# Designs tried in a protein design run: designed miniproteins, single chains, continued (2). Part 73

Each design is a single chain, and the fold is of that chain. pLDDT is the mean over its residues in the fold that is shown.

## One batch from the design tools (miniprotein)

Design m6518
Fold by ESMFold2-Fast:
Order: C-alpha cells, then sequence, then structure tokens
Structure m6518 (fold): chain A 67 residues (1-67)
C-alpha cells in the first residue's frame, strides 16, 4: 500500500542516519525510490511522526535533489 511504502522509505532514511549518515546521505539513498515532491513530503512527515526526527532533516535535501 502507499502508507506501507512511505513507512519503509522513512525507516530506510532513519537507518542511514543511525549508521552515521547525514540528511543529505539519507536523501540520496531515497532519491531513486521517490516518485515526486508529494511523496518526499509524506516520507519526511512519517520520519517526524514515527521516529521523532525533524522532517527538515531529509525534506530540504530531498527537495533540492528533486529540483
Amino acid sequence: SHMERIRELAKKAFEVLLNGGNGEDAARALLPEIKDEEEARAVAEELERNFGLPKSVILEPLLRLLG
């Protein structure tokens, strides 16, 4: 489902950060799997809701990479 996909992407971002990566590293890891800006925002919001990290940690670099 869409929500399961968003949650898996947020978890992937969280794992990059836990393994010593920064927000840019997490965004780069997600970039091939992110469909559009709306999905990028949904993943960042899920990271905040379920993992307690500020959504800006990945949202700003994701939006920059998407253009």
Scores: mean pLDDT 86

Design m6519
Fold by ESMFold2-Fast:
Structure m6519 (fold): chain A 70 residues (1-70)
Amino acid sequence: ARVDEILAELEPFIKELVENKSITEAYKEVKARLDEYFAQHPDLTPLERRRLRFEAVELINKYKEELYKK
């Protein structure tokens, strides 16, 4: 639940980033944003932090695929 709520808050940021930057730049920016978030929320468990990183990468890949013209 908590991880899903954080991902929902990050999704518009990730989508905007993917639309305007290269995939490599999107990964770096998302990593920086998550690292900042983890510093502000030390109560997040290592498992929750790992899941957030994996799910954020999945969102980047999903939106990059959606941007490819069909």
Scores: mean pLDDT 78

Design m6520
Fold by ESMFold2-Fast:
Structure m6520 (fold): chain A 86 residues (1-86)
Amino acid sequence: HMSRIWDLAQEAIREALKAGLDEIARLVNEALTVLSQGVADGNLEEGAQRAKELLDKAISLAREAGHDRIVSLLEEMKKLIDELLK
């Protein structure tokens, strides 16, 4: 499931950069970093929580900008992150 989260993140970053939404791309990259560090350090729950907080900020910005596709990609990422905690 990490590969699916990665693929969704890269899609969201690509769409954000195409739209000139560099802050969204930055937040998504940071979310991937903290999630990956959580996995590596055995702190998956903490990493997942921090990643979801960053994704919530990115979702808010995408909604304000009217980019529903980016919102959908980021919401799917959050759902898959929750599945990692099961």
Scores: mean pLDDT 85

Design m6521
Fold by ESMFold2-Fast:
Structure m6521 (fold): chain A 76 residues (1-76)
Amino acid sequence: DAADRLSRAVRGLAELAQQPMTAEEAKERVLQIARDAGVEVTDLEVKQEGDTIHVRARLRAGDEELDVELTAPAAP
């Protein structure tokens, strides 16, 4: 259901946040994780602040929406 799909996407994003990445990699990987979970990304913002990548995403499954924020180490 929608909750299961959103839960799967959130789990994938949490695992992603443990790895160093560039802003471009973060954008691509977020979109892939959402696709694999069967969730739409309706808004996506990726910003590098110093040594950290900040990601804000709005995920939709059916009529349910969830805002997710994560931080990951910036790749050199």
Scores: mean pLDDT 83

Design m6522
Fold by ESMFold2-Fast:
Structure m6522 (fold): chain A 87 residues (1-87)
Amino acid sequence: SAAALAARRAQRDRENEIGRQSREIVDKYTKEAVEAAKQSTSLEEKNKIIEDFAKKARDEVVKLDPSRKGEAEAFANYVKDKVLAAI
């Protein structure tokens, strides 16, 4: 039916939008973590900054879409990897 087709399209559009917002959240916290880590003079402090921002990115993505809780560690690891590559 037309209603069923419209509902499936709306669901796909919502999933695409959530994916876009999740990427923006991860990119934002990655950038902030890189800037903060570059200001740190100790390896211990840099590691704490990276872990804290990775957790913030994960928590905000889960808040945006709780169904992504299973993917939360992948988002945290992505932030960690990107920050380490940039510092």
Scores: mean pLDDT 83

Design m6523
Fold by ESMFold2-Fast:
Structure m6523 (fold): chain A 72 residues (1-72)
Amino acid sequence: MDEEEFDREVKIALSQIAAAVAVVNKAPPEETADFLARVAKQLGDQEAADVIIQTLRDAGHEEAAKLLEEKL
């Protein structure tokens, strides 16, 4: 795996971890969306943003996922 491929894998892993932490913390949807929007912007990658949104949806957090999409 080259550096570019490794960086992509790291961003995906960080995206999944951030979404999982927000879900486990049971924060209100608005707080969850604000936190994850900041994470997505820091990662600067649309694929990372999509992974966060999908992870929220898979966990049943549709309201937070929708709010996150509106903030991105």
Scores: mean pLDDT 78

Design m6524
Fold by ESMFold2-Fast:
Structure m6524 (fold): chain A 93 residues (1-93)
Amino acid sequence: TMEEAKARLEALEKRLQELHKRAVELYKKATPEQQQQLKEAWKAFGEKAAQPLEEAKRLIAEGGDPAEVFEQLDKYQAALDEFEAKLAAIEAK
């Protein structure tokens, strides 16, 4: 449903806030090489996440098809999963 799609978007936006905070804290303690990797990971995330997020928000605002919202949220979640994996890999070194 659209209410379930909105709840999922809110959960994913909260997850992004937590991952961004984690990335900022890691950046402060990171080597120059790790800082470059973090910048590249954030850029890659932004490039993959921007269109799905914008489209999901547009569909929600316009009362579009909830199935299409979930499709965009799946893409956004995949971008978040990739970003989190990159953060974990950088932290492990």
Scores: mean pLDDT 86

Design m6525
Fold by ESMFold2-Fast:
Structure m6525 (fold): chain A 70 residues (1-70)
Amino acid sequence: SLEEKLDEAVRLYQEGKYEEAIKIFKELLPEVDETTRIRLLQAIADAYRKLGKDEEAEKVENELKKIYPN
């Protein structure tokens, strides 16, 4: 289920497996509501920062600013 995939991605994130967590979060983006999508994008951006992928993080952060400008 969607919830089981989210739980798996959160576990991977907590284990420091950021690249694997990002992959699942991205797969879930088209399947979730706007509130959940914002949370997933925040998690993806943070995970990219933890990997030192600052350019990728900035792209996600810019997408967040378009959805939630305030």
Scores: mean pLDDT 84

Design m6526
Fold by ESMFold2-Fast:
Structure m6526 (fold): chain A 74 residues (1-74)
Amino acid sequence: EKKKIEEEFYERSKRILETGANLPSEVADQVIELVDKNKYEEARKLIMEQSNIPLETAEGIIEGILSVKKSLER
């Protein structure tokens, strides 16, 4: 079910962003949308700008979200 897959992707990705980067809900939503659209560079920049975290940590967060997406696409 597409709706259930989207909801689970959103919930898991939001948790990663909130706990890993301490992002506000609105910014987390923007990052999730960018990753879903394969705009990883923009997503990384947004995380770094909002959380003031290093590039390596932001990349790890994006990889975590991509891992969730890949697991749900199967």
Scores: mean pLDDT 77

Design m6527
Fold by ESMFold2-Fast:
Structure m6527 (fold): chain A 90 residues (1-90)
Amino acid sequence: AEELVEELKRILEEAGIDFRVHGPLPLATEEQARALVDLFRGLPTAARDGPIVLEGVGVPPKEFLPELREAAQAIADAGVKVTVELRARP
């Protein structure tokens, strides 16, 4: 799990997105990881009225990292200011 957290941190930092972790993270379920990807994909069309905090549960399995990298870059390209916060439990 720690290795996946570090990889996700690199992806988000490369896109200029702040990343915060609230305690040790388990692996996210496939549904939780998909929800996080869907939230990322929605952010480029969000109104630019201030910084956005996006909350997720667990660390996404490795299979979701390419989609998250793509979505994070789209957020960066849209100029949306985002902080991502992950926690262990809903």
Scores: mean pLDDT 76

Design m6528
Fold by ESMFold2-Fast:
Structure m6528 (fold): chain A 69 residues (1-69)
Amino acid sequence: SAFRERLLALNRADIARLRADPLVPPERVAELEARLAEILERGGSTKDLIELDIEIGVVQLEAAVQRVF
């Protein structure tokens, strides 16, 4: 329970940070927000939140690559 709650809080915070970043495409943030909403609506598992955390990491990496070029 505590791990799931912490992971949910981290996912929310990370998505909020991506939303505030003008170099992150809005559609990428919308995809992550939609995924989180879907997981919460259906009562998804800790595994679903871990998979979302991985997807957030991919978006962060995409933004980092864009900053290099």
Scores: mean pLDDT 84

Design m6529
Fold by ESMFold2-Fast:
Structure m6529 (fold): chain A 67 residues (1-67)
Amino acid sequence: ARTEEEYDQAARVLVRNLLDRPADERQEFLTGIRGVGPVTAQQLVDAIESGDEERAVALTKRILRAR
């Protein structure tokens, strides 16, 4: 995704995929994405587990833009 709308849609799809994964697999999945380090992966997992979907989407959009 390259437009703001495409980044938003891609981020929401990724967050949904993370919610569909077992909790113990989420961080490993995220660290497998190019440009995602352990700190960023943990921040995104924390946002998802706290129920802050908008924060999770915002963090995911930043990851996607950093490529």
Scores: mean pLDDT 75

Design m6530
Fold by ESMFold2-Fast:
Structure m6530 (fold): chain A 99 residues (1-99)
Amino acid sequence: MEAFELALEGGAEAGRLSLEGAKEGGASAEKTTGAAVTALGSGVEGAIAAGRGDREEAIRAGKEGEKASRDAGLAAGGEVGKRKGEEGGRIAREAAEKA
């Protein structure tokens, strides 16, 4: 698999899980959308780094994405959002590291 494609898929999954966690936590549509956007943004940064062949930068972006997805999920959906955000962020990080 190409590193760029894996990182993009990881970022999309992080966004989906953050959205899901925010909804389960009872977040408003506005907060739910914000969480998904934050997680996706981190995934895109990882994908760009992986596409450039910058392994260290891709790993760094993936780790920052994991933290950002967790924090966004927590802010939107409380404990449920946090757990889903951590899961999505971890998927994005692992995708970047496998590049």
Scores: mean pLDDT 63

Design m6531
Fold by ESMFold2-Fast:
Structure m6531 (fold): chain A 103 residues (1-103)
Amino acid sequence: MEKEKIEEALSRARELLERTQKAAENGDVDAALQTVRELLSILEELLKNSKDPEIQEELQAMVDRLRALLEAAPGFSPQEQIDLALRAVEEAVRTLERILEKL
């Protein structure tokens, strides 16, 4: 059950990465930040349903980083906001892949 939930979250995160890449290609800041907000929602739901303390710690760290990014984003240029969103989604995909490898 835990593994299946992480696999579903990873699949959704990969879809969001493709959307973030398209937003970056189009210079669409609002679309790029929206993928980060959707990813945050996915990770918060995953965190609420997780029973493994190690997984909870990694998910909490990702949630905290995404929240910090969204709070700081308006202070950056449009291109910097897109670059931050792209990196954040890429890092979340890599972290979910690492969590899944341990299960």
Scores: mean pLDDT 87

Design m6532
Fold by ESMFold2-Fast:
Structure m6532 (fold): chain A 69 residues (1-69)
Amino acid sequence: GEDIIQSLIDRYPMFFDPSVKISAEDARELLLSLGVPEEVAQEIIDKILDSDGTVSVSKVVDELFKKYV
């Protein structure tokens, strides 16, 4: 769990910017690159997906903290 959170902090310091949004596809690839299982990544994306097909990076991290902290 801690390794996923530390990798996120190290790779994505822009995570502190609540205005940063990425596509659902990019968010899925991000989660998979951090070692999140595909089924868990899809669950997170489905939960936080905006109507325009994008997700807030800050919401991605909040969901990771809930599952891995």
Scores: mean pLDDT 73

Design m6533
Fold by ESMFold2-Fast:
Structure m6533 (fold): chain A 99 residues (1-99)
Amino acid sequence: MVLPEEGQELFQRILDLLEKYYKEKIHEVIKNGELSDEEVARYGRARNRSRPVTTEDVRAVLRLAKKIGAPESVIEALEYLLEGNYEKAREYIEKAEKE
């Protein structure tokens, strides 16, 4: 399912945080083959904004975030996006951006 506009915005904010603080760990996880080719491709397409984000893209990024040891606030924000709870997702993204 394609995320609504609010979900697209919140997901992009999470990707920007991951790239800003976790770029090296993301590259390491990809290099070590810890993600499938499909998961790597989904992350790349989401990062390049090549298409509207789907719940499958959010799940791929959630798996990546867990593997790199992202903060609990980032994990919770991604899980709330999957549940369609955009109010809670925004709260946790704002918390992550402050850290």
Scores: mean pLDDT 79

Design m6534
Fold by ESMFold2-Fast:
Structure m6534 (fold): chain A 100 residues (1-100)
Amino acid sequence: SMARREEAKKVLRELIKRSLEQHKELTKLREEGNWEKIEELIEEEKKREEELEKRLREALELLEPEERKELLLEALEEAYKLMKEKNEKLYAEKVAEIKA
């Protein structure tokens, strides 16, 4: 059970980290008007995330609801470190959403 919990935490942290980095890149490309590159990145990431999503779902089924919330908050906190002060409000809103 411990090994599955650690795997779930690792996968969740990686998924959230990738999502935040992808949003940063997509925002930049949108400001540049590079729509073709946006489409390529979305398609590429979709294939990668599908596999990780399946593994995470299997692992999360073994966790209690409180463990899932704690894991999500830990992953969100780690992801926040990548976005720092510019996304403080978004981070706070997501924390409130997960705790609800």
Scores: mean pLDDT 71

Design m6535
Fold by ESMFold2-Fast:
Structure m6535 (fold): chain A 56 residues (1-56)
Amino acid sequence: GEARELLTRGIGLVLRAIGDEVQARLQGRKLTPAEQAAIDRLRAEGYALMDEADAL
């Protein structure tokens, strides 16, 4: 159903954001402001999709 699809996409975006942060830490480097903003955006979009799924 639509709710399941939104939830799956939302989870995928959050996992991607976590993966990007973990990779930077493993490389021993700090994220640039642009990279941090992109990761923050992925998390926000992922949670928004999960909230939309919960509203259905």
Scores: mean pLDDT 83

Design m6536
Fold by ESMFold2-Fast:
Structure m6536 (fold): chain A 93 residues (1-93)
Amino acid sequence: STLEQIVQRKKEILKRLAEILDVEEVDEGLVEEIALLLAQGKSNKEIGTILNRSEKTVSKYRAAILEASETEDFHELYSILVASLIYEAVSKV
């Protein structure tokens, strides 16, 4: 099913993000927020202001997200992350 493929792709992206960022667990909520704001055309500085994060932190996450997802389509990436969350929540209820 398409939703199972989306969930699997999200897991692969998050695993690659953890490896690139050298962390044990990725802050999924932060990744989703950054992906959404990038999809809206916000700069690293604007995203830092909106999320109360340093521009360097946003820049690091932006680079890692691009490398992990192998895409510059931030709308597609955000859709994958959100659709996976909805599917996992619904499947457990």
Scores: mean pLDDT 75

Design m6537
Fold by ESMFold2-Fast:
Structure m6537 (fold): chain A 108 residues (1-108)
Amino acid sequence: GSVVVRVTVTVEGDITDEQAEKIKNAVREALLRAAEEAGIPVTRLTVDVTKEGNKLTIDAVAVLPGDVPDEKVRELAERMRQELPEAIKKAAPNAKVVSVETEVRRVP
C-alpha cells in the first residue's frame, strides 16, 4: 500500500509561462525539502501547473510508502501547506495565493 499527500494551491495574477515554470520548480524543491526535513522517503513526486486566464492551479502529489507513520504523514502535509505558498510568492512576487487545500489518502 501507499500514502498519497496532495496539496493544491490556487494563485491569481498576471503570471507568465516563464513564471509558471519557475513556480513549478520552486514547489518541487520545497516539497523535496519538506520530505527530507521530516525524514520521509518519497516514492513518487509530481507537480503540475495549469494556467487559465489570470488563475494558476498548482497540484503537488507525493506518494509515500504505506508503512510511514500517520504522525509523519501529517508533519509532511503541514510542512507542504506552510512552505508551498512561500515558495510560490518568492518565485512570482506579483502572485496572490487564494487557497491551499490538502488531501491525504491511503491506497491499498
Scores: mean pLDDT 82

Design m6538
Fold by ESMFold2-Fast:
Structure m6538 (fold): chain A 75 residues (1-75)
Amino acid sequence: AIREAVAAFARRLEAFRQQILSNKDDPTKVAALIAEMKDAVARDLAALREMGAPDSLIESLETAAESVIQELQKA
């Protein structure tokens, strides 16, 4: 369960990253996609917490997501 949820989280982050990069010429669409990505991250992390994932794993995934979002906001 947790392993599958982490894999799904990683796939969702990559899907958002690719979608945002494909729309880099539209700042309004990029902003909307980043907001959607942030909401998806929050939901996935909440689900992982409910599954009993360790705080260290949640913090690691949150940091990874924040890093990806920051890079996308610069692009």
Scores: mean pLDDT 83

Design m6539
Fold by ESMFold2-Fast:
Order: structure tokens, then sequence, then C-alpha cells
Structure m6539 (fold): chain A 68 residues (1-68)
């Protein structure tokens, strides 16, 4: 049984993993693409579970910090 808890944990974990990838790419001089990140979040949510808006807001804020 794919429990809602397992799907929610996977969705948040994948979103945080992609933030980690963006941090590494930014440190190597790759421009931060917030639109691409939002598209990735939407794909994760469609496949696993909705991510709490406060978590999405936190991840986007950290990306905006990397882009500054």
Amino acid sequence: DLSLLNSAEMAEGLARMWLGVARVEASNGVPVDIAAFRAMIAKIESRFAPIPQEVIDELIARLEELAA
C-alpha cells in the first residue's frame, strides 16, 4: 500500500534533493533557474503528493538567495 505518508515524504525529499542539486550547480557557475525548479516541484507533486506551501516557499527563498 502506497501510504499518503510515504508519498508525502518522498515528494518533500525529492524537492529538497533538487535544491541540493541547484546549490551544487550554482557553486559551479550554472545560473539558477527558478522557473525550472517550480516545474520540477509540480512534476513531483503530480507523481507523489502535494508538498506543503510553506515548504515550497522555503525552498524557493533558498533558490532566490542562490540567484542573488
Scores: mean pLDDT 80

Design m6540
Fold by ESMFold2-Fast:
Structure m6540 (fold): chain A 85 residues (1-85)
Amino acid sequence: DFSPNELELSREIQRLIDRAIERGDHDLLSKLIKAYQYILNAIETGNKSDFDKAKEILDEIKKEYPELTPDLERIERLAEETMRE
């Protein structure tokens, strides 16, 4: 009963979380989990403020880990599309 966008969003976020764990990067892991929680709250409640908070955290990650920019932008697009459903 999950949309294809919601399933893909979950897979993409889990992939980045797994990479953070493999690297032992606790800061990246913490930020990814926090952003994911805000995204889930935004999808569940329709609260744009939670999505804006998630985007702020994703922007912080992009600044520190510019190599993750394509993955993080894809997560943002999938979250926006899921929220529109």
Scores: mean pLDDT 83

Design m6541
Fold by ESMFold2-Fast:
Structure m6541 (fold): chain A 85 residues (1-85)
Amino acid sequence: MILNPKTAEEYLKAYREQNAKGAVETAEIVNDIELSEEEKEQLRKAYLDARDKALLSGKAPTRSRADTIGLEAAVKLAKEIKKKR
């Protein structure tokens, strides 16, 4: 399917946000922890920051690799939050 430029931009924004949400949910499952809304926002930011830095620095040549790096950052932060409880 060929997407028009505006639809492609909307898709990429939705994809990025949905992946961030999925990373937070995965981090909760992996660490067997329920996060507060504030803690979920911290994980979302950690995912996006790690993903964006990996893409911009060229350490992640693909979107999938960058998504994995972001997910690992979210999982690690959730583990640290659990350790403090």
Scores: mean pLDDT 77

Design m6542
Fold by ESMFold2-Fast:
Structure m6542 (fold): chain A 87 residues (1-87)
Amino acid sequence: MEKDIETLERKIEELRRLRARLEAELAATTDPAERARLRALIEDVDATIEELEEVRRRLEAGEDNSEVAARMTAALLRAIGLELDYE
């Protein structure tokens, strides 16, 4: 349980760093198509951070069930995908 919370906190920090980088690129970009792509990525990052924070909250509350485990796995996979697409 504690290791899962630490994993979630680390991944949330990594996504927040990615978000800051995406916002910097959005501010520097004038191409409408690229701006639309960056905004969509920022929205996906924000949604993934919110899901990871919700899973962390539920784990901290002592919820340890298949729904929380499935949501955590899905959110972590989304986070990994977002980071790989931006490497």
Scores: mean pLDDT 82

Design m6543
Fold by ESMFold2-Fast:
Structure m6543 (fold): chain A 66 residues (1-66)
Amino acid sequence: MSDDQIIATLSARYGVPASYIRAAIDAIRNGRARNIPEDQLRIGVRNILIDAGISRDVADAVVDDM
């Protein structure tokens, strides 16, 4: 699935702005390029969403669905 399709799907499903989902995807892409473990990437993405004002429960759901 393209980044745009993932962004549109997650934004619509969870009510999270597309810009925040895009930032999360970019963080995952950069982390994978640096061989960061998936569990650490999930923590980092969750923190990005929480810092953007998204609730922890929604942030966890978005990360789990990515």
Scores: mean pLDDT 80

Design m6544
Fold by ESMFold2-Fast:
Parts: C-alpha cells; structure tokens; sequence
Structure m6544 (fold): chain A 110 residues (1-110)
C-alpha cells in the first residue's frame, strides 16, 4: 500500500543531508506540503539547481498523491517513477542514477 507520508520523510531526509539545511525535518515536511520552497531559496544559491529540485519535489509529491492508499507492486511503482523521472530529468541524470532514485522512492512509498 502506497504511503504519501513515507515519501515526504524521504524527500526531507535527502534535502537535509545533501544541502546541510539548518531546519527541522518537521518544518521541511510542512513546507513541502504547503508548496513553500523559501527554505530552498535561502539555502541553495544556484538558481538552476534550485529550480530543478523544486520541479523534482513537485513531480514526486504529485505522484505520491495520485497513488496514495493504492495497492501496487514495488516493481510496477518503480517503473512508473523511472519513466516520469526519465521524461523530465533524463538530460540531467544518467539512467543508472534514475534507476537508483526510482528504487529508493518506491521503497519510501511502500
């Protein structure tokens, strides 16, 4: 069964670790829920990277909302995530990186 909250926690954990954000996990989850990306604007000075991250977060949150509470096999969910990531970010990320992200995201949602 797909759990939207699992994805929100995964996104928050990745952002906190990758960008060394000086905010609580709970504050970051609430900001993501409210589509308030001001924390990213303050902590990620590279505009292109920040824009790509916001687009990625919005895509993943939309996916989680679409499948929340649905029964789906991990392999099917992973394929859906892979295809959406490849379509939007295939020019920025290698196929290997997209495969790894799809696996981690599918695991976080289940």
Amino acid sequence: VVKKEGLLEWIADKLLKTFNLDVSKEELIEAIKNKDFSILEKNIPNEELRKALIELIELLVELAEEYDGKEIKKEELKKIIYERLKEKFGDLLSDEDIEKLAEEIAEALL
Scores: mean pLDDT 80

Design m6545
Fold by ESMFold2-Fast:
Structure m6545 (fold): chain A 94 residues (1-94)
Amino acid sequence: SVEETFQRLLERARERVAKRGKKPKSKIEEIDYILDELFLEAVERHPDMTPEEKLELYRRLRDTALEILQENPDASVEEIREKLRAELDRYLAE
């Protein structure tokens, strides 16, 4: 069910992007796209990752993104991506 949940989330996100002309309405929507991209990269680098670890990674990246948004709501997509990539690398180094 965890794997199915992730697949459904990814498919739903793609559907939402297509329906909305692919322009995010908010920083949160922009962050969701970045999170999906980084998550897939991490899964490719660590194919033995358990479903629980996949969920933990996603939560960590999401929480980091929310912290960035709370501290600087005007943060650029590039700044958010860079900080999330750094957090991903930190998580994978543990």
Scores: mean pLDDT 71

Design m6546
Fold by ESMFold2-Fast:
Structure m6546 (fold): chain A 96 residues (1-96)
Amino acid sequence: SEEEEVLRRATQLIVEALEKEGLHTPEEQAEFIEELLKKIGKPEEGELAKERIINGAPLTREQLIAVLEALIEHFKETDPEMAARLEEVLAEVRAA
């Protein structure tokens, strides 16, 4: 479906952003996401997202939104081009 396509693209961009930071394993990616979500005031969402990433489960739409918001905050000063790509995908996920 079109919604499934959007969520798949969001997941792919999140993985690309994390790999660009040198995070290549699910465990490294999960720990990084948990810390970023904690920094934006969403520690519970961070714990739930970490569990899903480690277990290879797809993130829910709401978890993808939270992760994208956290990554945008992280990249907006260090990599504004990546932040812009994440913002575009976040808008698509919210519309799906």
Scores: mean pLDDT 87

Design m6547
Fold by ESMFold2-Fast:
Structure m6547 (fold): chain A 86 residues (1-86)
Amino acid sequence: MLKRGTLTPEQQAEVDALRTRLREVIAQPVSEENVKEAVELATRLAKLYEDAGDEINAAIWEIVRAVTAVSSGLLDLARKVADEVA
């Protein structure tokens, strides 16, 4: 089973700040800049939990990052196809 580590107060504050920013980003209209920022925020959250030894939350945020990155790639592909056809 994956282990849960303990976040330091400083790590918890950084996680809280990153989660707040991610909520702000996903509340905005979908754009390439917002999707890219969401991927970067999810990557940093996964890394913080991994460094803290919280394997469960690290895995969750890595899944969020991967799903967001796939969505970003699909949007980029759709735009390239539209630009070539239009």
Scores: mean pLDDT 73

Design m6548
Fold by ESMFold2-Fast:
Structure m6548 (fold): chain A 81 residues (1-81)
Amino acid sequence: EKEELIKEVENLLDEAHRLATEAEKQGRLDLSVEAAVVEIHAAVTLINLKKNPDYDLEEAKKDIEFIRKRLEEVRAQLAAA
């Protein structure tokens, strides 16, 4: 399960970076910044999963859910504008 969560966070990190780039190309600097903040959250979550023995899998699942919801919001706002 830990290995599965690591792969999921790596995918979310890549998605956040892609959304930040697309938002910038569309002139949506507000959404580019939001996506960049989510990218930082995903990167910190990935480091914790790989290197922090005190970071439990339930905390990881909560962080992943929060990251997913924020990326969904950025994606929806990009589609609406």
Scores: mean pLDDT 84

Design m6549
Fold by ESMFold2-Fast:
Structure m6549 (fold): chain A 118 residues (1-118)
Amino acid sequence: SVEEARRRVEELAQRLHSPDRQVRIEAAEELGELLKDPEYEPLVAPALEAATHDPDVSVRHIALRALVESPSVETRKRGVELAAELKDPVAEILLSRASKDSDPEVQKLAKEALEKLS
């Protein structure tokens, strides 16, 4: 149900605020898997967007990768925008991949972001 989906996402989003790095990594990975489900996408995407600002680089990269590789075009566009802000080697690899995206707007945003990283 939508209520069960919301509760699951809320619990995982709470774990993203854990003082334990491993708990935050596992929460980001689980949210990334849920992002592949269209029913969960609108609930999960905001939590993963917040996780791209985590103090741990692994948590940020897991969240960013999930967003950029999302089945949703709108979520992939947001992932590309966030990747451009990070300016690290993993963000550059994800932007390079998105520059070949099937959606022309995602492709354009990724190419523009790569030019800013040069």
Scores: mean pLDDT 86

Design m6550
Fold by ESMFold2-Fast:
Structure m6550 (fold): chain A 83 residues (1-83)
Amino acid sequence: MNKEKLEKAKEILEKARQEVADDPQSVELLNRAIEVIEKAMKGEISVREAIQELARLYRQAPSPKVREALDEAIKLLIESELE
């Protein structure tokens, strides 16, 4: 597991949350995504489980900006598994 890639994924989601701060649905979904990454960083869930959960959130995403942030975060988590 590469913690640097997990931290970068979290930063991407936190930045997206700031950019959509006026949209409560997007903020709630991004808060859930950030929590998933934090649980993976703590070893409470596997990176694979985190990827699966972020993929579910991606399908529920209310806006293209939220989907783009989740897609980038998922790619970073997949790269962290290849190490």
Scores: mean pLDDT 84

Design m6551
Fold by ESMFold2-Fast:
Structure m6551 (fold): chain A 63 residues (1-63)
Amino acid sequence: SDAAVARLRAYARSLGLDLTDALARELVERFGDDLSRLYSLLDDMVRHHRGRIPAELSGALRP
């Protein structure tokens, strides 16, 4: 769990995304520790929003 959170945050940072520890933990809890799925989600968010996670989009990660 902690390893997955740390890797997800490191990947987000490499994409220019400011992903908090709390949000990274929420993503791991929602989507599991499948890093390939989580990385694909972050890639989609970066490409769709030009490397930014607006507050409204952060809410959309949780139904």
Scores: mean pLDDT 69

